# Designs tried in a protein design run: designed miniproteins, single chains, continued (4). Part 30

Each design is a single chain, and the fold is of that chain. pLDDT is the mean over its residues in the fold that is shown.

## One batch from the design tools (miniprotein)

Design m13007
Fold by ESMFold2-Fast:
Structure m13007 (fold): chain A 87 residues (1-87)
Amino acid sequence: SRKEELIERVILMRLTIEAAKLRAEGVSPDEINERLGKLRAELRAELSGKTIAQLEDELKRLEPEFEKIVAGLDNERVRATLRRLFG
C-alpha cells in the first residue's frame, strides 16, 4: 500500500542518517548494526500510527539531510542503490 511504501522510505532515510552519524562518531560496525536494528523496530511501531500526510511531511523534512549524506558517499554501488529507491 502507499502507506506501507512511505513507512519503508521514512525508515530507510532515518536509518541512513543515523548510520552516517554513528560512523562519524567512530562507533564500531557491530554496534552500529545493533543500534540500527533497535531503531528500525522503534520506528516501525511509531510510524504505523501515522497518516499518509504525516509520513509525506516526514519525508520532506528528512530529504535534505538524506541527500547530503548520499552525495557524500564514496561507494558508488551504495549511492546508486539509495538513489534508485528515493530518486
Scores: mean pLDDT 82

Design m13008
Fold by ESMFold2-Fast:
Structure m13008 (fold): chain A 64 residues (1-64)
Amino acid sequence: MTTAQKLAEKYKFNQAYLESLVSKFELKSVEELEKVADSLLSDLQPYESEEERQAMAEYLEKLL
């Protein structure tokens, strides 16, 4: 299992969302985002609803 798959599972993000962040922040790969995101997301809880996922996605976007 890749780090992107682990992050998607842990925080209920789909991999497509992580790919969109790669594009937005001009990262070379999902792996580069994962290295940054892993340190930022280590204390975040997984969430269940789409509303919570959207809120967390916006939070992560501000941090990345």
Scores: mean pLDDT 54

Design m13009
Fold by ESMFold2-Fast:
Structure m13009 (fold): chain A 70 residues (1-70)
Amino acid sequence: GPAEAAAVLERALAQLRENGLLSEEQVAAIEKALELFRQGRPEEALALLREVQGSDPVLRSLLAELEKVV
């Protein structure tokens, strides 16, 4: 559900930030998506993540995992 998706995304955000793998724009978008999941708006959260994933294979993999738990 959305709460499980939020937990997965929060852990991934922490790891990716520690490794310096995210731009400031990607961090801001992921934080907004986290808030949307917490508000019970998973469709909007997933749409935002699709917009910022671009060609990034890490974000693409993360989005696929989130879609399985929503």
Scores: mean pLDDT 80

Design m13010
Fold by ESMFold2-Fast:
Structure m13010 (fold): chain A 62 residues (1-62)
Amino acid sequence: LNVATIRLYLRIMEHEYDITFADVEAVARALLPRVRNEEELARILREIAQKYRGRTVTVADV
């Protein structure tokens, strides 16, 4: 898993879940050390979607 892959997933979330990331690259970089595989990434992104739907997410939120 790498920053580019995480960034792609964040962009998909913006389209699917009505979420805006203030700095997608910074958020992807912050998530990289928290995720070891795609399943962990999906779990964390689901949590973000549930908590921040309709909001702007910043690096401080993750």
Scores: mean pLDDT 81

Design m13011
Fold by ESMFold2-Fast:
Structure m13011 (fold): chain A 96 residues (1-96)
Amino acid sequence: DLSAEEILRQLQASLEMAEIYLEEGDYSRAQKLLESLRKELEESRENGKVILTVSRLTPDGTVVYTTYTAPADPAHLERLEELEERAEELEEKLNK
């Protein structure tokens, strides 16, 4: 039950966190986060909607996955493309 704006905000926050991991030299965490983010961005773009999957640990130790989707207007799709380009730039930095 997230709006497209809320999903995009979460995707942007993930990108910013990946950049922080990269700056701190935590290449393993940066890579894993970028791989996850790239997959979500690619699926969103291919389906013309915004998609976010989050994991949550329940008190009994079970991992629950929740997928949020919202329809994307052209402006949202443009922002997804920008986020994908930024993720690609960060992946290049991982290999430099």
Scores: mean pLDDT 79

Design m13012
Fold by ESMFold2-Fast:
Structure m13012 (fold): chain A 100 residues (1-100)
Amino acid sequence: SSEIEEKFNKIVDLTDKALTLAYIEAEKNNDQELLDKVKEIAKELKELYDKVKNDPSKFKEFAEKVVEKLEELAKLAEEKGMYDVARYLRKVAKEIREIL
């Protein structure tokens, strides 16, 4: 449905913005571990999106995986003292849960 397509697009946009911010902050702090984690999450979510984007029944699975990966990234950022990055990632994860 067009409504589910709009929800997919919104989740993709929110995810892209969150991962872009994490990437920029990882580069600024020369944090290779965080940088590598952002790249791996971006790749995994892109591959999942490409598999499920035409299947409305997979919307919930996709959204739940995005939330899982953003929470994992937030935990790593928090462990490195990047509290503002962790807070933003968790805010985006919450917004995605509210779209579900």
Scores: mean pLDDT 89

Design m13013
Fold by ESMFold2-Fast:
Structure m13013 (fold): chain A 107 residues (1-107)
Amino acid sequence: EDFTSPENVEKWKAALDAALDYLGLTDEQKEIGRELFDLVVKLAKEGKTPEEIAEEVASFLRKHGFDPEDVERVAEAIRAAKNVGEVLAVLLSFLFGGRPDELVRRA
């Protein structure tokens, strides 16, 4: 599928918004998550590689005060991604404090 198509972007954005609402995050945390998602979609539309996306995501996370160890962990996982869908899976896992399945079990 063309991941950057408007239909696919809307599906991923809806899934992100539903997950952010489900987790009871603050408005500030939800906004950071949405901005990060929008950044990845923008870079994918520009034809950026997972390595280039990893660099931009690391810069964004550093700007928002994330721990350097967490930033590097996320960047390495994104660099290992085979496609933009895997990049988004890494970001969702990170934003939800680890594996999504583990967070669902804690609720």
Scores: mean pLDDT 69

Design m13014
Fold by ESMFold2-Fast:
Structure m13014 (fold): chain A 87 residues (1-87)
Amino acid sequence: SSEAETVVNVSLAELKHMVEEKASLEEFERTVELALEYVRKYASEEQYKLFEEYAKKLLEAHKKGDYETAKKIIEEMSKELFALLRK
């Protein structure tokens, strides 16, 4: 749906910006939690589960200060989530 596409796109753009700015872990965790709540509300259960799995990996990379891996995870999330939206 249009709402699911918007929520996914806006959430991933915000998370990417926070990784590029090397935001604090606390701020990043809070933003991930909010993104998960929006995806749960507006997207399908399959899209939510996929977002949640990647979000866990993304948080782990950010905790380690591995911002290059975090950026790659966000890119993969974008590809996989939009592939589901077009099915």
Scores: mean pLDDT 84

Design m13015
Fold by ESMFold2-Fast:
Structure m13015 (fold): chain A 64 residues (1-64)
Amino acid sequence: AVYIDLLKAMLKAATGLALTAAQVNDILATVDAKFGNADILTLTAAQVAALNAAINAALAAIAA
């Protein structure tokens, strides 16, 4: 899906992390729970804010 590739690119650009497929799937599951499987290109401003917060929380968990 388009949002998977965009999410991976955002995570890599933001942190320089080399993420495993399992780590990406865990982040995606968290994000899907927050905004309901919406395509990233059709997200509202509120959903974009929620996505950003979910990504940051998931990155913090991975970094721990």
Scores: mean pLDDT 60

Design m13016
Fold by ESMFold2-Fast:
Structure m13016 (fold): chain A 54 residues (1-54)
Amino acid sequence: SPFQALLGRMVALGLPQRVLAEAVRLRDLPVPELVATLRERGLITEAQARALLA
């Protein structure tokens, strides 16, 4: 699943539990839109967003 692959990448990047919890709340969004939403909310950096979409 694209969402499960995203969670694995977030864990690999060492993102905190609060960011993982927010990703789970947004799980019904497509992965690019979910990542953009985390970035817009200031929960991840631009570099982290690029790494998650690679």
Scores: mean pLDDT 87

Design m13017
Fold by ESMFold2-Fast:
Structure m13017 (fold): chain A 65 residues (1-65)
Amino acid sequence: SPQGAAKELIAFARSLNIPIASEAAALNRAIEYLKARNFNVGKAIADLKQTHKEHPQALPLLFSP
């Protein structure tokens, strides 16, 4: 489900120590991030890993309310 995929992406972001104030606030942003990748969770995770390595300051902004 879209919500399930979004929760997986948020859980992964948290594992990278990316600050997320609430899962609910981040869900819509995570869903939009996944939509841009045709709900390919593997690609979304790979892109998130790459952004974390190259632009770590950008990730908190992606999931900000």
Scores: mean pLDDT 77

Design m13018
Fold by ESMFold2-Fast:
Structure m13018 (fold): chain A 109 residues (1-109)
Amino acid sequence: MVAEELARLLREGRLTEEKLLEAVRKVLEKMRELLEKGRLDVENLEKAIEVAEEFVRAGGEVLGSLSPEEVIEESKEKWKKEIEENPEEVAKKLEETLKEEEEILKELE
């Protein structure tokens, strides 16, 4: 879900490839910190690896074998339908995603 939103923002030109890679690095760094502090157990480690794999896969799909025009069109249609059906939930999810992005970017400054 977060990986899909980041891929969408990258396709819309609201997130650069550099920012996407930096977000992936920050997630991996956070996992390392949790592991060092003994707060990451085996089950949490497996989930964290799955999240990192989804981020890498989303980046690969945006940059890889799918036509950019087709991917952009499908994303716009899906987003438009979600806005029409549940505008309040979409607004909340967007605010949460933007807050997460701002938090990551603030740590880089």
Scores: mean pLDDT 52

Design m13019
Fold by ESMFold2-Fast:
Structure m13019 (fold): chain A 64 residues (1-64)
Amino acid sequence: HKIGASVEVETEDGRFRVAYDEDLKRFVVYKLENGEWVEVDISQLSAAAFEAVLAAAKELAAKL
């Protein structure tokens, strides 16, 4: 497995990056805004973006 691995997914609501935080043992989600990756609250995502992020997290988990 890769430490610091992340998965990017493109949705109708924009680009997201899902990374696993080894210290907190949880996934962290970022959205590309104004050329920068900004951490976002997963509960504020649209249904489509949430499903895409969940699929990306599942792919990342399979590599850990």
Scores: mean pLDDT 75

Design m13020
Fold by ESMFold2-Fast:
Structure m13020 (fold): chain A 61 residues (1-61)
Amino acid sequence: SAFVEELRKRGKTVLSDAELSELAKDLGISVATLKRLLELLGFDPSTLSVEDAERITSMIA
């Protein structure tokens, strides 16, 4: 994801709620769907790291 790559380059470590919403848009899914998918994969959406977001994006694509 270009969005996740940009967050990594900016030195972000954890995604905010706004950044989770932008990631959901980038992936073409709702933020509710993204949060549910993260929970099913064993991640906490409120503390999702940029590194984990990059790995998950690679698995979903």
Scores: mean pLDDT 79

Design m13021
Fold by ESMFold2-Fast:
Structure m13021 (fold): chain A 69 residues (1-69)
Amino acid sequence: ADPFTSVFFADEKTFLTQDRFLQLIAPYKLRTENLGKVWNEARLLADLEGGQLHRKHLETAIKLVLAEE
């Protein structure tokens, strides 16, 4: 069972699933333990800006997680 609630991804005008999220961040070659951190941070950033996810939230979340390594 997928514990994640889908968030609306405004750039693609559809709900972002965990599987789609993994496809979007695959080029960044993140370690498995960092995937959940990026997802949680991106969702938090989207919630602060009205609940819709934009690509900028994903990019910011990736930068924040990588900066901690």
Scores: mean pLDDT 73

Design m13022
Fold by ESMFold2-Fast:
Structure m13022 (fold): chain A 73 residues (1-73)
Amino acid sequence: MNKEQAEKEADELLDKGFEALRAGDRETANSYFMKAAKLLLDAAETDEEAQALMDRFSKRVEQRVAELEGRPV
């Protein structure tokens, strides 16, 4: 798996995770978020690349959390 494919799959897992959060299933949501993070870390070839991928992932998570809380981002 390359980084582009990993980011795509991580985004899909993130979508499923937030769907579970909206349904009140935090445990299932955490499982999806952990899978997404692992895919990104496994796809990274360097620590710098891993940090960049995780920074982008965290940004997307923060934006989605803010949307759930009704806050602008």
Scores: mean pLDDT 77

Design m13023
Fold by ESMFold2-Fast:
Structure m13023 (fold): chain A 75 residues (1-75)
Amino acid sequence: SPLLKKMEERIDRIRSRIPTLPPDMAAEIERIIQTARDYARKYVETGDIRDLVIALMFIISAESEILLAERQQAR
């Protein structure tokens, strides 16, 4: 679906930033992304909009964590 393609694009954008992060944070972001993917997969299988909302919330969480880390690294 178009929504899943946009979510995968956002995930790819997050992944492109992972190499610039500390290893512990990189591992945490990868776990968050994997959880988002699991819920997106559930949405495709069940049509339950709650799974889509949860997947989007995890993507937003990962994006926010990266933004905050980048702000702390920037002077």
Scores: mean pLDDT 84

Design m13024
Fold by ESMFold2-Fast:
Structure m13024 (fold): chain A 70 residues (1-70)
Amino acid sequence: MESEKIAKETLDFGLKLRKELIEKGDYEAGVRAGLVGAVAASQILEVKSDVELAKKIGEEGKARAREIAA
């Protein structure tokens, strides 16, 4: 379903940033970016019947992960 795809994309984004940050030696930022993605993905699955809210949670999660990486 659409919300499951949004959850997977949000999780994958956080995990990608985690890998990139850890590879350059920023372990704390890497762990936090991955965690933010995982939490957002879990929240998306809780609201999977509301695709618009799922999209908003995904966008906010990705934005927070990007801020950690900056």
Scores: mean pLDDT 83

Design m13025
Fold by ESMFold2-Fast:
Structure m13025 (fold): chain A 94 residues (1-94)
Amino acid sequence: SHLEELAAKLRKGKEQLLESLKSENVDENIIKELDEIIDRAIEAVLNGDIEALKESLKRLKELYEKNRDKLSRSSATLVQVLIASLEDVIEDLE
């Protein structure tokens, strides 16, 4: 299904991001919070829950801004790609 394909892309992006963050010894609490936010976004995609997607996007943006100085350029790019992907999904579902 279209929603399962979108969810699969988000899962792949999450795996790439978490691997990058772990390899760079980023704070485990930041890694855990990113994992939880992205997991909630994936669940929202599968449920077609636009409001939950918007909340996840807001949380992801806030976490990114708060921790930008703790992320490598590569990890920051992966977060920005996930943000753009969530924005595209919201636009497609509206």
Scores: mean pLDDT 87

Design m13026
Fold by ESMFold2-Fast:
Structure m13026 (fold): chain A 107 residues (1-107)
Amino acid sequence: SNDDKIRSLENAIRSIEETIKLLKEYLATKDKRLYVLATASISTLFMHFWLEHRLTGDKFFGELADRLAELEETLSANADDEKVVQEVIKKLEEIKKELEERKKRLS
């Protein structure tokens, strides 16, 4: 149902918001535990959208899964590069906006 789709999108948006918060706090504190939690969150979001794509055939979720996989690889290779972490945050904010736009079309 549209209500189930909206709830799924709301959960994904919330997870992205928390991931952004973890990365911003990592930049401020240099606490590697926040980095580990953020990368784990991105992996979980990747698996969620990959599964949604496999179950529904919706290319939107497949493309999101690919983008999240790329962000996880980029972040894992460049955890000590502040500018790279900031670009990952920016790309997560772009994904969040696209999810919010998708949600509005279902409401």
Scores: mean pLDDT 88

Design m13027
Fold by ESMFold2-Fast:
Structure m13027 (fold): chain A 80 residues (1-80)
Amino acid sequence: MSREELEERLREAQERIDRLTALVKQGKMSPEAARLVLEAGGYVAAAKTLLRAGDLEGAAEELERAERLIEEAEKLYKAA
């Protein structure tokens, strides 16, 4: 995966987190889903740090963790 591909995926993950965070602030998310959003945000932050350090592999791994948590939080929101 290229740096450009990772930067685009990180941008998309951040946009999804921002949308979910807005739902958390509106009280529209369960505590479980809110926790997943918080945890996903941590992994996105870690991925950005690793990408700046030139660790593309580490950035991709942290981003994949974030994307899984984002998908789970979105699924929980839709199921509610």
Scores: mean pLDDT 87

Design m13028
Fold by ESMFold2-Fast:
Structure m13028 (fold): chain A 68 residues (1-68)
Amino acid sequence: MEEEYIKKVKDLIAKAANGDEETSKKYLEQMEKIAKEAESIDPELGKKVRELVEQGKKNIENLRKKKA
């Protein structure tokens, strides 16, 4: 279960980073849903997923700034 959530978030981060701006927003919303779902199942899992989502958001924002 933990590995599955971590893999899903990493896949979404990769897709958001390689997609256009609209695609990135959709994948970020999906990552937020996954983080909330993980927190409902296990607080420790939720914390790990949240940290990955926040890291992914920073990476995507930095990539968008470079395209400007």
Scores: mean pLDDT 77

Design m13029
Fold by ESMFold2-Fast:
Formats: structure tokens, sequence, C-alpha cells
Structure m13029 (fold): chain A 72 residues (1-72)
């Protein structure tokens, strides 16, 4: 699962950045996922050292599934 892969790659799920940094990281991750660049999205999360919430992972999964549906 993408969510499991993202959670595994993010160093320290309890790590947190300020809300503005999280928002920027999320926007960049979603953009990368919409372009089908899953590895880039994971690298962005690592770069910002963002703790991942269930809602965040759910949004990532929806973005990936939406992209796959559009490609079908």
Amino acid sequence: DLAERVAKEVPGLDESADPATRSIALAEVLRALREGKVDEAIEILKKYNIGVTAEFLRNLERAIEGGRAAAA
C-alpha cells in the first residue's frame, strides 16, 4: 500500500514541523503524486521531516487512486 510505504519511509512519525511547513510539504507531495511521481513524493516527506497522520495518508491514497482512474 502507498500509505504503508510512505509511513515506512518517513523518519519518525512523531516528528513535526510548523503548520506552514506541513502545508507546503503536503502541496508538493500531492503535486508529485498527481504526476505519478511516488518516489519524489516520498523524498519530499523525508526532506521536510513531517509526521504523517491518518488523514494525510488518506489524502495521499485518494490522489494516487484518482490519477490511476484517470489513466484507465
Scores: mean pLDDT 60

Design m13030
Fold by ESMFold2-Fast:
Structure m13030 (fold): chain A 62 residues (1-62)
Amino acid sequence: MVVAEAEVDGLRATATMDGLTVTVTLERPASPAVEEAAREAAIRRALEKQLELVRKLLEELE
């Protein structure tokens, strides 16, 4: 499981990745454009953390 946060125009979004399921929670309602940007940013950060975790795990298994 990976959890990542992103903030766009003061709106914080939290993305939780569990296997193939991604859940995004917004801290508050905002304009649709800001909400979409915040969701996208949080998902991108979660994917980056997942890739970094996999890389570190491969190094630690040495």
Scores: mean pLDDT 78

Design m13031
Fold by ESMFold2-Fast:
Structure m13031 (fold): chain A 67 residues (1-67)
Amino acid sequence: MAVKKGDVLALEKVEGEAPPLPEGIAFGFISETEGLGFAREDIPEVRVGDRFGYKGETWQVVKIIEA
């Protein structure tokens, strides 16, 4: 599903290279291996399976929770 403002991305830490986390997504830290992305705007290009770099680590979208 396409990401919309208010959606929450469940993120898991993975290995590898990825583009930087979009500015429209606010990162929330849960643990060394789990994070959340809070969509502050519509970002329809983001999908489950996408990977993003944030503060030197790579995170994969494992689930999109719709608002």
Scores: mean pLDDT 83

Design m13032
Fold by ESMFold2-Fast:
Structure m13032 (fold): chain A 98 residues (1-98)
Amino acid sequence: MSDKEIFEAILNVPDEYLPLLIRPEVYEKLKKEYSTEDIKKGIAYANLYDVFKKENPKKVTPGTTLAFANALPDEVQYEILKRAIDLVKDKSAEEIFK
């Protein structure tokens, strides 16, 4: 699947499955600040890109940062997703993957 197809697939996940993609406590915290649509965009982006390394001018290796965060404290997953959401919430899929 292309990166865009993976992104679009995650955007089409039913809301009830979101606590299976990220930790429930992190999901509840994000719901207080962001819409469900913005959270889905953040999850999709964080699965494709390392949001901590995006500042480098050279292409960053596609990240598994969210997968690694599942082995770490909830605050780490929250920070990763918050950064991802803030990077993509104002952009369409076309703008993200152009």
Scores: mean pLDDT 68

Design m13033
Fold by ESMFold2-Fast:
Structure m13033 (fold): chain A 68 residues (1-68)
Amino acid sequence: SREELEKKIEELLEELREKIKKDPENIYQHVLETSVKIHELTSKAKDYDALGEAQVRINEIVEEIRKG
């Protein structure tokens, strides 16, 4: 379901935040790996709106870290 997909995406985004916090020098590698996992989930679900929404949230996470 969409709700299960959104929950899995949220878990991956929280994992991304923790990875960047522990290893900020490799931020782009963490973003790439997380983006691949989200793409696989959304492609399997055929929900490309969820992919677009997740990409916006990844960008917001990166921007928050760059500002803080």
Scores: mean pLDDT 83

Design m13034
Fold by ESMFold2-Fast:
Structure m13034 (fold): chain A 67 residues (1-67)
Amino acid sequence: MDKLQQGLKLMKESDDALAKGNLKEAAKNAALAMEYFREASRTGDPLTSGVADVALAVLETVTRRLK
Protein backbone atom coordinates (compact mmCIF):
# COMPACT_ATOMS: atom_id res chain seq x y z
CA MET A 1 0.00 0.00 0.00
CA ASP A 2 2.61 2.58 1.07
CA LYS A 3 4.85 1.71 -1.92
CA LEU A 4 1.89 2.07 -4.28
CA GLN A 5 1.02 5.48 -2.79
CA GLN A 6 4.63 6.67 -3.13
CA GLY A 7 4.66 5.55 -6.77
CA LEU A 8 1.43 7.44 -7.51
CA LYS A 9 2.81 10.58 -5.83
CA LEU A 10 5.99 10.45 -7.94
CA MET A 11 3.92 9.90 -11.08
CA LYS A 12 1.94 13.08 -10.32
CA GLU A 13 5.17 14.99 -9.69
CA SER A 14 6.49 13.70 -13.02
CA ASP A 15 3.33 14.96 -14.79
CA ASP A 16 3.70 18.37 -13.10
CA ALA A 17 7.35 18.61 -14.19
CA LEU A 18 6.39 17.63 -17.75
CA ALA A 19 3.71 20.36 -17.81
CA LYS A 20 6.40 22.88 -16.79
CA GLY A 21 8.71 21.68 -19.60
CA ASN A 22 11.21 20.14 -17.16
CA LEU A 23 11.86 16.88 -19.04
CA LYS A 24 14.83 15.90 -16.84
CA GLU A 25 12.79 16.13 -13.63
CA ALA A 26 9.81 14.40 -15.28
CA ALA A 27 11.96 11.45 -16.42
CA LYS A 28 13.64 11.16 -12.99
CA ASN A 29 10.33 11.08 -11.11
CA ALA A 30 8.79 8.65 -13.63
CA ALA A 31 11.74 6.26 -13.22
CA LEU A 32 11.40 6.37 -9.42
CA ALA A 33 7.65 5.75 -9.69
CA MET A 34 8.33 2.64 -11.80
CA GLU A 35 10.64 1.24 -9.11
CA TYR A 36 7.97 1.74 -6.44
CA PHE A 37 5.33 0.07 -8.63
CA ARG A 38 7.66 -2.91 -9.18
CA GLU A 39 8.05 -3.27 -5.41
CA ALA A 40 4.28 -3.00 -4.91
CA SER A 41 3.62 -5.63 -7.60
CA ARG A 42 5.75 -8.12 -5.61
CA THR A 43 3.35 -8.07 -2.66
CA GLY A 44 1.33 -11.17 -1.78
CA ASP A 45 -1.94 -9.24 -2.07
CA PRO A 46 -3.58 -9.88 -5.48
CA LEU A 47 -5.49 -6.58 -5.41
CA THR A 48 -2.39 -4.48 -4.67
CA SER A 49 -0.36 -6.46 -7.23
CA GLY A 50 -3.08 -6.02 -9.86
CA VAL A 51 -3.34 -2.25 -9.37
CA ALA A 52 0.46 -1.89 -9.34
CA ASP A 53 0.80 -4.00 -12.49
CA VAL A 54 -1.69 -1.84 -14.42
CA ALA A 55 -0.04 1.39 -13.21
CA LEU A 56 3.41 0.04 -14.11
CA ALA A 57 2.26 -0.97 -17.63
CA VAL A 58 0.79 2.50 -18.26
CA LEU A 59 3.87 4.27 -16.90
CA GLU A 60 6.26 2.03 -18.90
CA THR A 61 4.35 2.88 -22.09
CA VAL A 62 4.53 6.61 -21.34
CA THR A 63 8.21 6.65 -20.28
CA ARG A 64 9.28 4.51 -23.27
CA ARG A 65 7.73 7.09 -25.60
CA LEU A 66 9.59 9.90 -23.81
CA LYS A 67 12.87 8.43 -25.09
Scores: mean pLDDT 72

Design m13035
Fold by ESMFold2-Fast:
Structure m13035 (fold): chain A 96 residues (1-96)
Amino acid sequence: DKKKEEEVIKEVFKLIAKEDYDSAIELLEPYERSSDLLAWILSGVKALKDKDYETAAIAFLRAYQLDPSREYLKKLSEAAKKKDLEKIKEIAKEAA
């Protein structure tokens, strides 16, 4: 369900902008086995929670490669690689 996937992504990025990673993880976990895109976003959010910015950068880049129309995922990967939390939050707020 593409409409449900878009609604989940928007809410997840709204939660990332608030640093509410636990709620974002809870929202994404039901889709881990049914959506490769949401599974990579879940991996990225889990890595952000752990302050593992290198793993977060890889996860968001993998999500971007699955759907290259989502330029915000590429920007998130680049911001995570730089460990720029304020830029991550800015990009997430714009994607929501």
Scores: mean pLDDT 88

Design m13036
Fold by ESMFold2-Fast:
Structure m13036 (fold): chain A 89 residues (1-89)
Amino acid sequence: MEEEILKKMEERIEELKKESEEAAKAIEEVEREASALGEEFAFGARATTAALILGYKEQGLSWEEAAEKAKKETLALIEEARRQLEAAA
């Protein structure tokens, strides 16, 4: 079940990337920043960015606006995670 869920998430992310180049660029940039914290963080950031883009699109935002907002929010979460990891070490 776990592998199937992860596969479905990856498929949804890839579909979103094919539908919008702005979404693809935002997801890739966020994944690159998160990868510095580890592979699991990279996947989480990728999935979170995709979910936020879809949510903003439902609110009527353009692909460009949705991608920019999602990227900004996810990058802020990555920075907070980095700060928390630093404090825990």
Scores: mean pLDDT 79

Design m13037
Fold by ESMFold2-Fast:
Structure m13037 (fold): chain A 65 residues (1-65)
Amino acid sequence: SAREEAAEALRRGALQAGASEEAAEKAGIYVQRGDAEAAVRALIEGGVPEGAARASVHEGMKLLG
């Protein structure tokens, strides 16, 4: 589904931005729920700088349409 594809794309992008696998997985779950703000916060709390976290979530959310 588009939501599953978006979550997987976000997970890959977050890992490329330096997120741990745990933080990337958590952010992916929030994207599947349609909660971009929670996804960004999860990545920031996981050690990703805000700009990189927002970019990763933005790219993932684009796949949702």
Scores: mean pLDDT 77

Design m13038
Fold by ESMFold2-Fast:
Structure m13038 (fold): chain A 91 residues (1-91)
Amino acid sequence: SMEKERKEEVKEAAKKYLELAKKLGLPKEVLELFEKAIETGDERALAEGVYLGMKALAEKAGILEEIEEKFEKALKELEEREKEEERKKKE
């Protein structure tokens, strides 16, 4: 039962990502991975498609390095805010 439910979830997610990828003009390789995930319910194909799709978007925009830097900065700010909240609760 769980395996069947998981495959259906993967297929539904892959359908949504394929529609988005088509709208964004992502590479054929990304589209093929999402199509494979729709046909097979393969979680790995879905995950690879998402990863390559994000990378392709960043490369197409010429901002892969800028996105990575902004993501690291946002993560650091979130960690610093959590540490400050914990310090305020202990004092």
Scores: mean pLDDT 75

Design m13039
Fold by ESMFold2-Fast:
Structure m13039 (fold): chain A 82 residues (1-82)
Amino acid sequence: MPDEKEINESMMRMIYSIIEIAHRNGKLGEMDVESIAETLRNAAKGLPIDTQPYVDKLLENKNDPEGVLKTVRDFLDDIESL
């Protein structure tokens, strides 16, 4: 369980970097927000964290690249604080 947190943090950092690079290159619109939401749920599996608020924010910001990026960053920060 403690090792799952460390693995999930590393995975989320990678995902954040990919999204940031896509945003910087104007390609974030090619990313499936639903796939990002699924990735957040999978990363939170086994952790005492409610993913629903982040998924809701992600879908709300589907057409806002900065909002998507911020949601992923906030989720990562919350996992790191567990």
Scores: mean pLDDT 71

Design m13040
Fold by ESMFold2-Fast:
Structure m13040 (fold): chain A 58 residues (1-58)
Amino acid sequence: SALEEEIEALLARLAAAETEEEQQRLKHEMYDLLKRAGASAEEVQRVGERARAIVEAQ
């Protein structure tokens, strides 16, 4: 789906982000996208966990 494609693209950009400002912007963009798309609490949590793991690995 378009939502899944956009989220995967944002997660890839997050993995490449080197600054805290870029990481914050990408996280905010992901959250807003999920919120507007009416994503379930489970989906929001799953994406949030993936984003956290990416940032923690840096």
Scores: mean pLDDT 82

Design m13041
Fold by ESMFold2-Fast:
Structure m13041 (fold): chain A 87 residues (1-87)
Amino acid sequence: MTLETAVEFYKSLGASEADAEALGKAVLEAWKEAEEAYELYKAGKLSEEEFNKKIAELARKLAELAEKAGLKKLAELYAKDAEEAEK
């Protein structure tokens, strides 16, 4: 996913250009952090609990940004992803 693709996606959901850009940047950074955490988990340097906690933190951050952008359904989905990650 590119920044342009992410911005277009959030705009299609009703976000303003500024909110779509903020969400696009945040989701790309969250994916990068999730990928780095997964590599550490696979290498045995991060526990399953630590990995799940990191994924939950990233999902909650995206939920907050989506809510601020007025994307209530997307915010609810990200919040649910965070709850499932901590189980």
Scores: mean pLDDT 82

Design m13042
Fold by ESMFold2-Fast:
Structure m13042 (fold): chain A 92 residues (1-92)
Amino acid sequence: MEAVEAEARALAAEYLARLREKAAAYAAAHPGEGEARGEAALAETEAALARLIATDPRRARVILASLLEGKEPPAEVAEELRRLEEELLAAA
């Protein structure tokens, strides 16, 4: 059960790394404004993932695994996933 929390944290690190790559690409295209917005969105996403892992590591693991595998998540998971994606997109 402790292994689930560790796995969720590892998946969160991979997901955040991919988001940082997207934020960096956006900042390169939109210097100044894009950089500031990308940093804010990443910080909010990191905080949200940390909270999710702390409250429900099993659910966090399922959400993050679905994201990283490109699989369609279950409907209950899809809403949380959409919320996290919208945080980054709202920075545009």
Scores: mean pLDDT 68

